# Designs tried in a protein design run: designed miniproteins, single chains, continued (3). Part 109

Each design is a single chain, and the fold is of that chain. pLDDT is the mean over its residues in the fold that is shown.

## One batch from the design tools (miniprotein)

Design m11772
Fold by ESMFold2-Fast:
Structure m11772 (fold): chain A 89 residues (1-89)
Amino acid sequence: MELKAVSATGELKDGKATISFEVEAPPGAEIRVYLVEDSEVTEVNAEISRVGGNTYRVSYTLSPAEVEELIKKTGKKTINFNFLVEILE
């Protein structure tokens, strides 16, 4: 088990945002993605695909409702997201 902290920036456009980043994990490892907000850590449904060797691409797409909530809280079109990535054997 390994936990990695990842920061990634997403642009809010037309009620959607997709945040993508890459992580390294052994082949066949289970990868879980968590969104970190203040003191809360919430598991998110992310699309995970192997791009080569030990490198995996993680893509998290926000729903229109999530985008609206973030715009309401921040007033920004570009948001920095903090993730925790859990890598399981």
Scores: mean pLDDT 78

Design m11773
Fold by ESMFold2-Fast:
Structure m11773 (fold): chain A 65 residues (1-65)
Amino acid sequence: YYYERGKILFEQGEELKSGKAFYASGLEYKKSKDYDNAIYAYKKAIELGYKEAEKKLEEVEKEKN
């Protein structure tokens, strides 16, 4: 569920150029323990100016080790 939702939100981020959608995608990927896709989504959110993703990126990189 979380993985599929993360994928949909990531596609919305690409379509809409939305950092918020990429951030939401990263949250869902993190819930599915897909840290690689979560990191990638958070980086895309940061590129689009969604600064809140910076803290989440730090957290998920730490969890991945």
Scores: mean pLDDT 78

Design m11774
Fold by ESMFold2-Fast:
Structure m11774 (fold): chain A 85 residues (1-85)
Amino acid sequence: SDELEVALDMLDVVIEFAKSLGDEELAKEAEELKEKAKSLSPEEMKELYKEFMEKNRDTLLENEELFNELVEKAAARRQAELAAR
């Protein structure tokens, strides 16, 4: 359950990252994978997510600073949304 939630959160980060780069194809692939997640088992989603991340690893590494900034911003937004205090 937690691993699936993390994968879905990371796909949202990848979509934002792709849009920031103007990479419409990467954004579309991430959005399609997120939609597929609704009809797949957690195990199937985890495997497809791994394959997707491995396929796009070079793009992520070339833009590591931007990707890390977006991950941190997404984590901060999630923490704010879940904050009960």
Scores: mean pLDDT 78

Design m11775
Fold by ESMFold2-Fast:
Structure m11775 (fold): chain A 100 residues (1-100)
Amino acid sequence: SVKDKIFNEFKDYPEELQEFLYAMYLAMKEKKDVTSKLGIVVRYSMLPEKVLSLDDFLELMKDIISGKLSNEEIAEKFNLPLSFVQALRATIEHLLDLSK
């Protein structure tokens, strides 16, 4: 399932990150607000209208987590608004710090 693929791919990261990524994927795919089991709310109005494939979604998240590409390079690669990429990176970096 999509859930199992996302959770397995990010299994070495905090549960909060895994739940956030799954909620964001669902919000994008279903075009509605999604609340995770941990109470993380992803609002569809904050997401780009572009629906990414699961493989593109996973690659986007890995590129952000890797820190190897700038926000501008990621925005160009995935054809996403720079403001969205900036907000997404800030959220992911915050969630990565929760397991310390």
Scores: mean pLDDT 85

Design m11776
Fold by ESMFold2-Fast:
Structure m11776 (fold): chain A 57 residues (1-57)
Amino acid sequence: MRLRITGVKVNAELVQSLLEAGATIVQLTPDELIVETDKPAEVKEVVAKFGGTAEPL
């Protein structure tokens, strides 16, 4: 499942937390991330912790 992540500062801590939650980074820009995951609930929780929003693509 692909998720679009916005409203976050893209940094090494966010990327590492997403990988640990079971996401694969598909696209990375300063303003958004596109990730692939089998664990969307865990990924959404990480994104919320960083103050962002994750939406299904």
Scores: mean pLDDT 83

Design m11777
Fold by ESMFold2-Fast:
Structure m11777 (fold): chain A 85 residues (1-85)
Amino acid sequence: SMDDVILESGRLARRIFMEGLEKNDVDAIELATLGMRVVHLAEEQNDLETLEEVRDILERYVNGEISVEEATKRLRELEKRLLEK
């Protein structure tokens, strides 16, 4: 459900934010903040597909599968898509 994806995305973003604070990793903190912003925009538009994409990006970052730069790039592309609606 959309609520489940929002909760999962929020948990991932909070994890990234908290670990970023503990490690003084500014890039991770900024990534988590961007992720939460994109989640909020997608929720307002009832865009489940974009919410699932945010969850997948944040999960891949947490698993070490993509860099903070790549995760940030992908989230910014989603933000742009939402704003162009």
Scores: mean pLDDT 88

Design m11778
Fold by ESMFold2-Fast:
Structure m11778 (fold): chain A 83 residues (1-83)
Amino acid sequence: MSSELARSAMALAIEIVALEFEGREDLKPAIEAMRKAVKAVNAGDLETALEYARKALEIAQKNGDSRLAELAERFIKLVEEEL
């Protein structure tokens, strides 16, 4: 994993915790998908990480969370560069 991808995964993990503390129930499916994406990256499973990150991006976009969407888009780009 590149240092940039590791930093992106860390930023997503921090955002997930922030959203859970905010009580964003509408984003729960996106949070769960992104948790799976981060776990997959840490396990070296980039294809699974990409699948779950794309799912989280779609949910974030549909629910109007631009910050989570931007973080997910950057993570997706960095995962694709490692494939």
Scores: mean pLDDT 83

Design m11779
Fold by ESMFold2-Fast:
Structure m11779 (fold): chain A 69 residues (1-69)
Amino acid sequence: SREEARRRLARALADAGLAPRDVAEEVVRAAGPGVLARIAASLVRAGALSREEAERIARDLGVELPPLP
């Protein structure tokens, strides 16, 4: 679900040390699906998320991932 994808992205951002947990939750709450897909792609680029996990998140959000590196 979209809500589950948002929670997973917030957790990934916090676990990767890229944002504090509260800030990550606020970002994913405010961001639209396209922005969330860009965040997922950025996490893959940073090595904080696998391609497979990012594709699962994008599918749950109903959007396509931006080009991955």
Scores: mean pLDDT 79

Design m11780
Fold by ESMFold2-Fast:
Structure m11780 (fold): chain A 69 residues (1-69)
Amino acid sequence: SERDQVIKELRQLMNEYQERVDKAKTDEELQKIFEETKKRIEELLKDRPDARDNVIRGLEGELQRLLAE
């Protein structure tokens, strides 16, 4: 189903995001990874605004935690 495909693509995107975060050396790289991932999430979930906003807020919270460490 379309929902199953979106979930699979979101899971793959989040796995790629985590790998990039783990390899990031600077706060600037972390912010770039976040912005690029945010744009991909916005496109993937363009027809699901509540889910989009919730996922993005989760990533924003994670970024703030990583930058505070």
Scores: mean pLDDT 82

Design m11781
Fold by ESMFold2-Fast:
Structure m11781 (fold): chain A 98 residues (1-98)
Amino acid sequence: SALEYVEKAIEYVKKKDYEKAWQYLQLARSLLLENKEKASKLELEMLEVILEQEEKLSKEIAELKKNNRFDEVEDVVKRAVEETAKRLEELLERARRS
C-alpha cells in the first residue's frame, strides 16, 4: 500500500494536482509509522526513505513559496515523487534478491 500511494502521487503530479500527490506521500509515511513497532528491517528502511524525501520536498516547496516561485513547484514535486518511487523500487528489488 505504501508503493500504491507513491504510484498515486505520480498520477496526481501528471494531472497537476500537487496537493493530492503530497497527501499520498503523507499517507505512505503514516501507514509505515503505524506499523513501525512490528516493522521488518526493510519496512523501516522504506519509512526512512519516505521521511527523508518528504522533509526535503516540504523545505523546497516552502522556499519556492517564500520567493513567489510558484511556477517551479510542479517540477520540484515531480522530481521528488519520481526520486522517492525509484529509491523504494530499488530497495524492494535488493530485498527480493537476498
Scores: mean pLDDT 76

Design m11782
Fold by ESMFold2-Fast:
Structure m11782 (fold): chain A 86 residues (1-86)
Amino acid sequence: MEEIEKAVEEVLEEVKKAGRLDSFGMSEEEMREFMKLLLEKLIEHLGDLEKAKELLKKYMLGEPVEDEDLVQQLVAEAYKKFLESK
């Protein structure tokens, strides 16, 4: 749990530095919640926190990912869960 929160904060800092925070139409707090849900989904499928964090970072920065179809599926699942928690 603590490692997930740390990974989310590190990725959020990179998103802010890249000027992409506004690209998602979310507040910083909403972005944290969404990224946490997405990271948890990535960890469930990859079994590796560092690999999941790298894919989260690439997706959030708009960089290409090798498993794009899988990442898009997990993004959709995480976003649905995010909306249901409101």
Scores: mean pLDDT 78

Design m11783
Fold by ESMFold2-Fast:
Structure m11783 (fold): chain A 55 residues (1-55)
Amino acid sequence: SEAAVERRLVERWPGLTPEQQARVLDLLTRYNEAVQAGDEEARSRALAEIERVLA
């Protein structure tokens, strides 16, 4: 769920490298653009990529 990803992001954020933080911020931008466009497929892909960075 989105809430689970958000919670994990907050928990892991201080331990991420600057490169990982930059990637997450880029993916969050893509996620927000997909939400604004109503593109559910792009939204789901961005969320899955965020989960992969946080794994």
Scores: mean pLDDT 84

Design m11784
Fold by ESMFold2-Fast:
Parts: sequence; C-alpha cells; structure tokens
Structure m11784 (fold): chain A 83 residues (1-83)
Amino acid sequence: SIIEETAEELRERLLAAGVSEESAEAAAEAVKIAILQNFKPEDVAKALREVLLELGASEEEVETAVRLAREAIERAKEKLKEE
C-alpha cells in the first residue's frame, strides 16, 4: 500500500541520514497513523517532535525526522488523491 511504502521509505531515509533506529521507527509509525487518520502535517510535526525528544533524540535528529516525515505525508496524500 502507499501508506506502508511511505512509512518504510521514510524509515530507510532517516537511517541513512544517521537518525537512530528507535527515532526512525517512531517517525515511520507516526506517518502511517497521520496518513490513515488524515492529520495535518503541522500537527504531526509537533507530536513527533515531542515523542522523539522523549526518546532522547538530538535536536538535529528531531529536525531531520520532522522535516522528512512532513515531506513523506504530503507526497503520500498527493499519490492517494490520484486514484
């Protein structure tokens, strides 16, 4: 599915960017839920930032994860509109 593919692609991109496995997995799951529930990217960014900080992620990791997660949600929503 587009949702599962988006989450897995995000996880791989975050790991390649040096984000921890725990933070990458949390971001991927948050994106799946956000797409399924039609949450706004801005609301997801706020919630994800809080979760990642609680997991001990650095500010750099949080910024990278939030940016890539927001981009992933926007791309997935556009793909879902096509069919």
Scores: mean pLDDT 82

Design m11785
Fold by ESMFold2-Fast:
Structure m11785 (fold): chain A 83 residues (1-83)
Amino acid sequence: SLMKEVDDALARMERAVFRATPPERHVQNAKQLAEQSKSADPSVQKKSVAQMERMLQGARDVGAPQSVIDELQALLDQAKQAV
């Protein structure tokens, strides 16, 4: 379907951007989201956790280094425990 073709094109673009971004910047962005997950606002907490889950999935999809995947997973687990 046309919708699937658009989704596939967006996913390819997102993967290209992820590959072009240095691994250390992904970890830095995830640390910032982990701090936002400590917010007293439940909507900010949920949004931060969801974005961290998307970052982890993106890292897996592009075959990021295992060290990056492990650090993103650890930050996500900490954020989920804070909620």
Scores: mean pLDDT 72

Design m11786
Fold by ESMFold2-Fast:
Structure m11786 (fold): chain A 79 residues (1-79)
Amino acid sequence: SSEEAARRFQEFGLESGRVEDLLAAVQAAIDALLERFGPVTEEQLTIAVEAAVEAMEAHPDDPERATAEAVARALAAAE
């Protein structure tokens, strides 16, 4: 849900101190969804946030890899 995605975003950002990297990953995922599918829906925004949090949890020491994986995960989930 969008509430759960927002909670996970806030919790991860606050606890990790990596809110700027997380925002960059979310923005990259949103940009990719917009380019592929046109206007971003509320569901796609939720997908982008969830993908970004999961990618950063999987790659805590590689922000570039985390961002690339967030994009890939969001595009796959939105198909």
Scores: mean pLDDT 80

Design m11787
Fold by ESMFold2-Fast:
Structure m11787 (fold): chain A 89 residues (1-89)
Amino acid sequence: SKERLKKLAEEYEKKADTYFKEGNYSQAAINYLKAADLYLEIGEFEKARESLQKAYDAFSKANDIYGEFFLRLVLEAKKVPEKYKKYFG
């Protein structure tokens, strides 16, 4: 259900926040991406944008150029409606 997916997204975001505080930026980024994906699935575009921004910031802090490239590819994916790309930078 939408409610279950929202709760799961919030759990991934909290997990990501914990990794970020611990300085494990790569794991933080991955968990923020998981949260963003779930928020996109349920139509919570603002929360998805916030989680994607946090994932980008975490990959940047990890100095993970490959993670940043992957995130850019996800944002540019043909399956993402053009109107939503503006929310992801």
Scores: mean pLDDT 77

Design m11788
Fold by ESMFold2-Fast:
Structure m11788 (fold): chain A 91 residues (1-91)
Amino acid sequence: MKEEYDKEVKKAKELFEKIRELASPELQRAVDTAIELMEKDPRAGVGAARALKEAAEKQPNSDEIVKLANEAIDEMRKAYELQKKIEEESK
């Protein structure tokens, strides 16, 4: 179960790294913040990814960035559900 959690977090990080490659220097800082927040708490990472999507609206490749951000949000949501299950089983 922790291995599945680590896998989903890693997947989200890889998606953010792909966004970083497509992003302007200004947006790259937002991506770095999203990665940091995600590693601390997947819920915080979801919020950061949503802000990143809004910031990307005027960027070249905005459609690709939005797609990757949505995939990262989905992976972070899966990680959060796994985290809840791990905490529930540790009673």
Scores: mean pLDDT 76

Design m11789
Fold by ESMFold2-Fast:
Structure m11789 (fold): chain A 79 residues (1-79)
Amino acid sequence: SRAREIEAAVLEALALAEREGRALSVSEIAELTGYSQAAVSRALRRLVERGLAERRRDASGRTLYRANLEAVEAYRKAA
């Protein structure tokens, strides 16, 4: 489904950034994936609900997201 495709693309962007020690904002993920910020936000909500991503705030109060790499590996192995 399209929703699953968007979730997979968002999760891949987060996983790649996490390997470099970087957290991503909604706007950064939208730029990297080519999806709208609204679509990215919906995908992130589902990924956080499933424990595949974590929502955090930086020192400036910005909302950022990180992949849970252990959970992502387990999820992809089961899918």
Scores: mean pLDDT 84

Design m11790
Fold by ESMFold2-Fast:
Structure m11790 (fold): chain A 100 residues (1-100)
Amino acid sequence: SIEELKKLLDEIEKLLLQSLLSDQASQAALYGRVIELVEEIIRLAEELGYEELKKKAEEFKRQLETILARVQAGEPVSEEELAAAGKLLKEMAEIIEKKE
């Protein structure tokens, strides 16, 4: 399931990169899909007892929900909001990599 966590993280990274090149309607769908994948990471982290990863994933999910709400409202997403999400994603990747 560490392999499953790594696969989910890779998929999230690919979808987020795609969102930077997409229109707002496509961005909403992509962020929605990312949130679903993060929920799967939260579930797996809980099952594995990876409390730090679970907390970080829950924080990342909250940040993504804020971004999604903004996109759905037709509002621009700030570079600060995107940077905050990117930082959380990196922290999650580091936690997963240490659990080899």
Scores: mean pLDDT 84

Design m11791
Fold by ESMFold2-Fast:
Structure m11791 (fold): chain A 58 residues (1-58)
Amino acid sequence: MAGDINGDGTITREELEKIIKALDVDGDGSVDLEEAYRAVPGLTEEQRKAVEELVEKS
């Protein structure tokens, strides 16, 4: 896909959850936090915290 849908870099919690689950290649709920941050560059402070909580709960 070559198009940017919104292009403003705003990522919802649902999008973050999908990205985290997609990065869970082990299927054991353990996601590499470093990989998560690289998959979604430009995260806000709140979004980073949400990613950390999602990874920690896994």
Scores: mean pLDDT 65

Design m11792
Fold by ESMFold2-Fast:
Structure m11792 (fold): chain A 70 residues (1-70)
Amino acid sequence: MEIEKKIEEFKKLAESYREVSTQYKAEMDKLKADYEKDPSKAVDYMTALGNYADAQRKAKEYEEKAKELE
């Protein structure tokens, strides 16, 4: 019972990070277009890229934790 609840918790966290990752990807793509027109936007673009990468990594971690509890 507790293990199944823990698996659901990790799956929900992974899904939440996947959603956040999708939002960060949209922001990153928008900032990339801005950066291509204005190099001063490089810091904003790099920050968005980092946020996107971190969200993807966390989603993967929670997916793996859910699978480990299988």
Scores: mean pLDDT 81

Design m11793
Fold by ESMFold2-Fast:
Structure m11793 (fold): chain A 68 residues (1-68)
Amino acid sequence: MTPYQRLVEELTRMMDEMVANGASQQEIDDRVTELVRRASAQGVPGEDIARALNEVSERQLRRSEEER
């Protein structure tokens, strides 16, 4: 698994668990920031990090819009 794929998987799993548990947006943002810092320290390019964040965020936003 590439570092990019690992990041997307970890972000998706974390966000799904936190949302299911009723976590606040601030708590989610803090955990995302922690994972991003770790990925950057492991040498994942900023472009890949940004792409992973956008992919996960778009999936979460689309789910939220379906509830409207």
Scores: mean pLDDT 75

Design m11794
Fold by ESMFold2-Fast:
Structure m11794 (fold): chain A 62 residues (1-62)
Amino acid sequence: MVSDEDLILLDKALRGEPVPSEKHAEVGEAARRIAEEKGLDLATQFPEFVEEVRRLLKERGL
């Protein structure tokens, strides 16, 4: 399960906002977990992945 902090940082990265270098591993792990959970291929289904991240933020009230 992806934490709220990691999900917020992932959304910031997807919007082109700066993320602290020490958090890059957690952001990468969050992206991988969301893609795996939904069966999304980040190389071919990136728009669907971005929509899933936004859906999760809305679901969590973030």
Scores: mean pLDDT 80

Design m11795
Fold by ESMFold2-Fast:
Structure m11795 (fold): chain A 62 residues (1-62)
Amino acid sequence: GDINKDGSVNINDAIFFLSLVNSGKLSELSEEDKEALKLFDLNKDGTVNIEDVSLFISVFSS
């Protein structure tokens, strides 16, 4: 997912996602943004959280 809406899916999206998780702002997102973030449920546990951030970063940093 392109959650920072810069037209690319890359490490900057992972950093933005990490910022949202770390600041607790995931609960403040609109319904549309929450649906977009479901694409980051990379471990398929039904929850978008820090484990998904770690997987996202590992895909783009490893």
Scores: mean pLDDT 65

Design m11796
Fold by ESMFold2-Fast:
Structure m11796 (fold): chain A 71 residues (1-71)
Amino acid sequence: GSKEEDIEALEELIKLAEEGASPEELQRKVVELYLRGRISLELAQKVGEIIRNNEDPKEIAEGLRKLKEEL
């Protein structure tokens, strides 16, 4: 995917986490985005790591916002 697609995918995931989506729902969304070619493998791996290392959707949202700043 393009950098623009990666940013859009991150924004969608951040919104879901802010709305209280579970880690399991967020992980399913990452897999869906990857299978549809809407997120790069590198970004999907980094997002997956943030989801696995955090149980609180608020902490996941913060981690994803920091990741977006690095793009």
Scores: mean pLDDT 85

Design m11797
Fold by ESMFold2-Fast:
Structure m11797 (fold): chain A 83 residues (1-83)
Amino acid sequence: AAIAKANALLAQGNAAFNASDYAKAIALYTQALDLFTAAKDLANAITALTNLGLAYQSLFLIPADIIAAATAAKTAAITAELA
């Protein structure tokens, strides 16, 4: 149930991102990330985090290197938590 909801939120986030509604995409990806992390689904949590980073980059024009560094740090934290 939780994984199905997280996948639906990830898909809705992708639809919002493709519509250039980056604020909505951020909200949806954040919810998906929280659910995947709670479910200990590392692979999908990393996917949601990566897409969240791209949505922030698009909304705020944040340099790609800053987003990459933040994504790497959070991925390491999630991996350590799930180890």
Scores: mean pLDDT 78

Design m11798
Fold by ESMFold2-Fast:
Structure m11798 (fold): chain A 89 residues (1-89)
Amino acid sequence: MVEIAREVGERTTERMSKRIREEAEKESETLSEKEKEELFKKAEEKIEEAREAAEAAVRGVERHAEELEREMEEGVKLLEKAVKETVEK
C-alpha cells in the first residue's frame, strides 16, 4: 500500500512539474526578460507546492494504512473470541 502511494505520488509530481514548465515556456515566448524570470520563479514555486502536497498525501496514506492495520487486528481478535465462545459451549 505505502509503496504504491509513493509511486503514484512521484508520477503525479513529475506530470504536474512537466505541465507547469511547459506552460511557463509557452508564456515566456511573448514576455520580456524580467517577466520571464518572474514566470519561471512562479513555476518553480508551484512545482515545490505540488511536491509538498504529494508528500503530505503520501504521509496521509501511510498513517491511514497503520490505522487500518490496527482496526483489522482488533477485528480479528474479536472474531477469534466470538468463535471460541461459540465452540466452547
Scores: mean pLDDT 67

Design m11799
Fold by ESMFold2-Fast:
Structure m11799 (fold): chain A 71 residues (1-71)
Amino acid sequence: ALINIFIAASLAEEAGDSKTVEYLTQAMQAYLAGDNETAIKYLERASERAKNVSGNEDAARYPREAAEQIR
């Protein structure tokens, strides 16, 4: 899960998408705190934004996979 979040954050930073980086940071903080429900929520938001705003299906896939691993 954490590796997929780091990859997603790196891709979002490279794309200049600060909002997706913010969502991924919130997801990582929630996951480390043991709040899996909040982590999944932010990972889904990051995936949706990467897909719908940036059109980057690869950047959308990593947060989605992280959410599946946490669920």
Scores: mean pLDDT 77

Design m11800
Fold by ESMFold2-Fast:
Structure m11800 (fold): chain A 95 residues (1-95)
Amino acid sequence: LVEMLRALKLTLRVYLEQAKNPELYDATEAKLLLTLQGTIRQLDAEIAANPERAAELQKLRDIFQSTLDRIRAGEDVVTALENAIKELDEEIARA
């Protein structure tokens, strides 16, 4: 799990760097939304496979869902990604 979360964080960091490039903003946002949706689905599968860790995994799912919802509501993508990465770092440190 922790290694998977670190890999997902690295993916979000790549998208954060791309989101800072105005030329690729729209394509990067679409790809980011797909990545966030994919991460939520992976977390749902992990919760089903590891019910004893459901509470911790649900917190992570909530971070990704909240980030997705904020971006869809028109929040700045860079700000939303930076907040998500920070929250993931805190959860990884606790795991």
Scores: mean pLDDT 75

Design m11801
Fold by ESMFold2-Fast:
Structure m11801 (fold): chain A 90 residues (1-90)
Amino acid sequence: SIEYLIELLREAVERMIEGIEAGEDIDEILKRLVEEIEKDERLTEEQKEIAISFLEMLRDEVKEEKLSPEELRELAEYKLKILEDKLKES
C-alpha cells in the first residue's frame, strides 16, 4: 500500500538521522536500509525501487549540501509529501 511505503520511508529517514547523529557513515546507513527494503515482502518490486531511489537521493543531498540532521528532516518531509501526492495520482 502507498500508506505502508510512506510510513516505511518516514521510519528510514529517522534511522538515517539517528545514524548520522551517532557518527555513522551515511553510505553504511543507506546500505543497511537498502538491504532491509529489498527483503520486505510487503513492498512490490516497483515500490522497492521507489524507496531505494528516494533514500539514495537524500544521501546525495546530505553529502553534496552537508545537511544538518534538522535540514535532512525538513527536506525528507517535503520530498515525502511530493512522493505521496505523485503515487496517489498514478
Scores: mean pLDDT 86

Design m11802
Fold by ESMFold2-Fast:
Structure m11802 (fold): chain A 90 residues (1-90)
Amino acid sequence: GRRALAELFRLLAEMQRLRAEGVVDPELGRALAARMEEEYARLEPEERERLEELLRKIEEEGEKVKEKEGPVAAAELVAKLLEEEARRYE
């Protein structure tokens, strides 16, 4: 359900925040990835389609910023957009 979608958006945002900060923590990265897999498995097909559509749009915005401002600014924007989406499903 909606709770799994909200959690996935939060986890994706956390990963982008770590990327923006230049944090290299393989153990934390693996823990976040494992939690994302668990939540993704809880999604209905329609929820997965919605997630994929929203991620595509967010990725497009991030790519525009990456070209103009660089990868750190792009990661910060992507994290912010993901955090905003998470709030819609809480």
Scores: mean pLDDT 81

Design m11803
Fold by ESMFold2-Fast:
Structure m11803 (fold): chain A 99 residues (1-99)
Amino acid sequence: LVEEGKALYDKGDYDSAITLYQQALSRDPNNSTARENLERAKGAAGIIFPGTAEDFISLGKRYIEEGNSDFAMIMAQIAALLGDVKEAQEVIKEALEKR
């Protein structure tokens, strides 16, 4: 998981790298390497995605109201990668219900 995350990070796939590092920490919360790499990947994702998790949650809710469930799900996934997993899951649920 950590090595696969590093490979994705090196390719610029920061969101996939974040997911793998979070999975590594779920298996071993004391894995300092995974924690450090997660923080670096989140920082890089923040540079690529200008905004906070809350900004993307707000965009997701707006896309649901506009009837664009696919874009709402994309915004929610970005918010989850930036750290707001709970609110992102609720946006995804609402987007699926509106389809």
Scores: mean pLDDT 73

Design m11804
Fold by ESMFold2-Fast:
Structure m11804 (fold): chain A 72 residues (1-72)
Amino acid sequence: ALSVREQRELLLEQLKKQREALIKNNAPEIQIKQVEIQIKVVEEKKDDDSVSLKQLYEEAAARVEELRAKEA
């Protein structure tokens, strides 16, 4: 089974690949920004072993919703 640290590293790699794919396909700026927010949340918490993957997802989702609210 993968450790929490290994799961976080895999998530970060997947998010970076998603960002690269979105840029290559000229996706809307908002979609690129959403993935960049998720990457930043994971990177900011990389040194905090107490932060669960669930907490990282919740924080990333909150920041994405704040971005969407600014456009509404």
Scores: mean pLDDT 74

Design m11805
Fold by ESMFold2-Fast:
Structure m11805 (fold): chain A 73 residues (1-73)
Amino acid sequence: MVEVVLRAPSREVAERIAEILREAGARVLSIEEVSPGVYEVRAEAEREDGVLAPAHQAAVLESGRLALEATPG
């Protein structure tokens, strides 16, 4: 098993990352605010590089996109 930790700029983004990881077959362990505006999503996966890697990349992309869309103008 492999632990993955992803950072998110908000709880909403952290929850979205958690959903993507669950969709890829990972188990979400926690969502934790480590500092104001910084959240960590912790998950475990069964060495499933072929499944987890795409989910990880999608989570990073979704995170960035969501942060950009939250910006007015």
Scores: mean pLDDT 66

Design m11806
Fold by ESMFold2-Fast:
Structure m11806 (fold): chain A 94 residues (1-94)
Amino acid sequence: EKAELEEKWRAITDDEERLKLFIELARKEAEKLDIDEEVKELLLKARELAFKAAITGDEEYRKKAVEYAKEAAEKAKKLDTPEAKEIVEDVESS
């Protein structure tokens, strides 16, 4: 599954710089939030896959993005901070 998605992405190398910039911007936004690094990693992975889904039109990327976003939200629910609550709302209300 995941190996097939990576194979597809490698064929679209001209979008790699755009993905890199998108992830950098998402990381900077996440740095403003006082949340656990594991939650940040899952959110960045979800955003990466969502970007790949938008570029390729492949719903497998979209499905994986949703899975990672849900996992991030579940971990964030266990953090009793306002920042973590905003992450949960963003993912659940998407």
Scores: mean pLDDT 70

Design m11807
Fold by ESMFold2-Fast:
Structure m11807 (fold): chain A 62 residues (1-62)
Amino acid sequence: DKEKILEEVREQARELAKEISDIIQLYNEMNHLALKTVKDNPELNPFEVMKAILSAREEMEK
């Protein structure tokens, strides 16, 4: 289920944002998460995966 995978990746991105305070390191780890998610789920649009990760990061910044 595409929606379930995107929800799971958003949760993983929130955990990264909680653990990593350095913006550059966080950016690199989120990029790795996006690449891993796309490799494991090639039917997903990479831009949708990155958008989900970025939205989760924005939530953690508030």
Scores: mean pLDDT 78

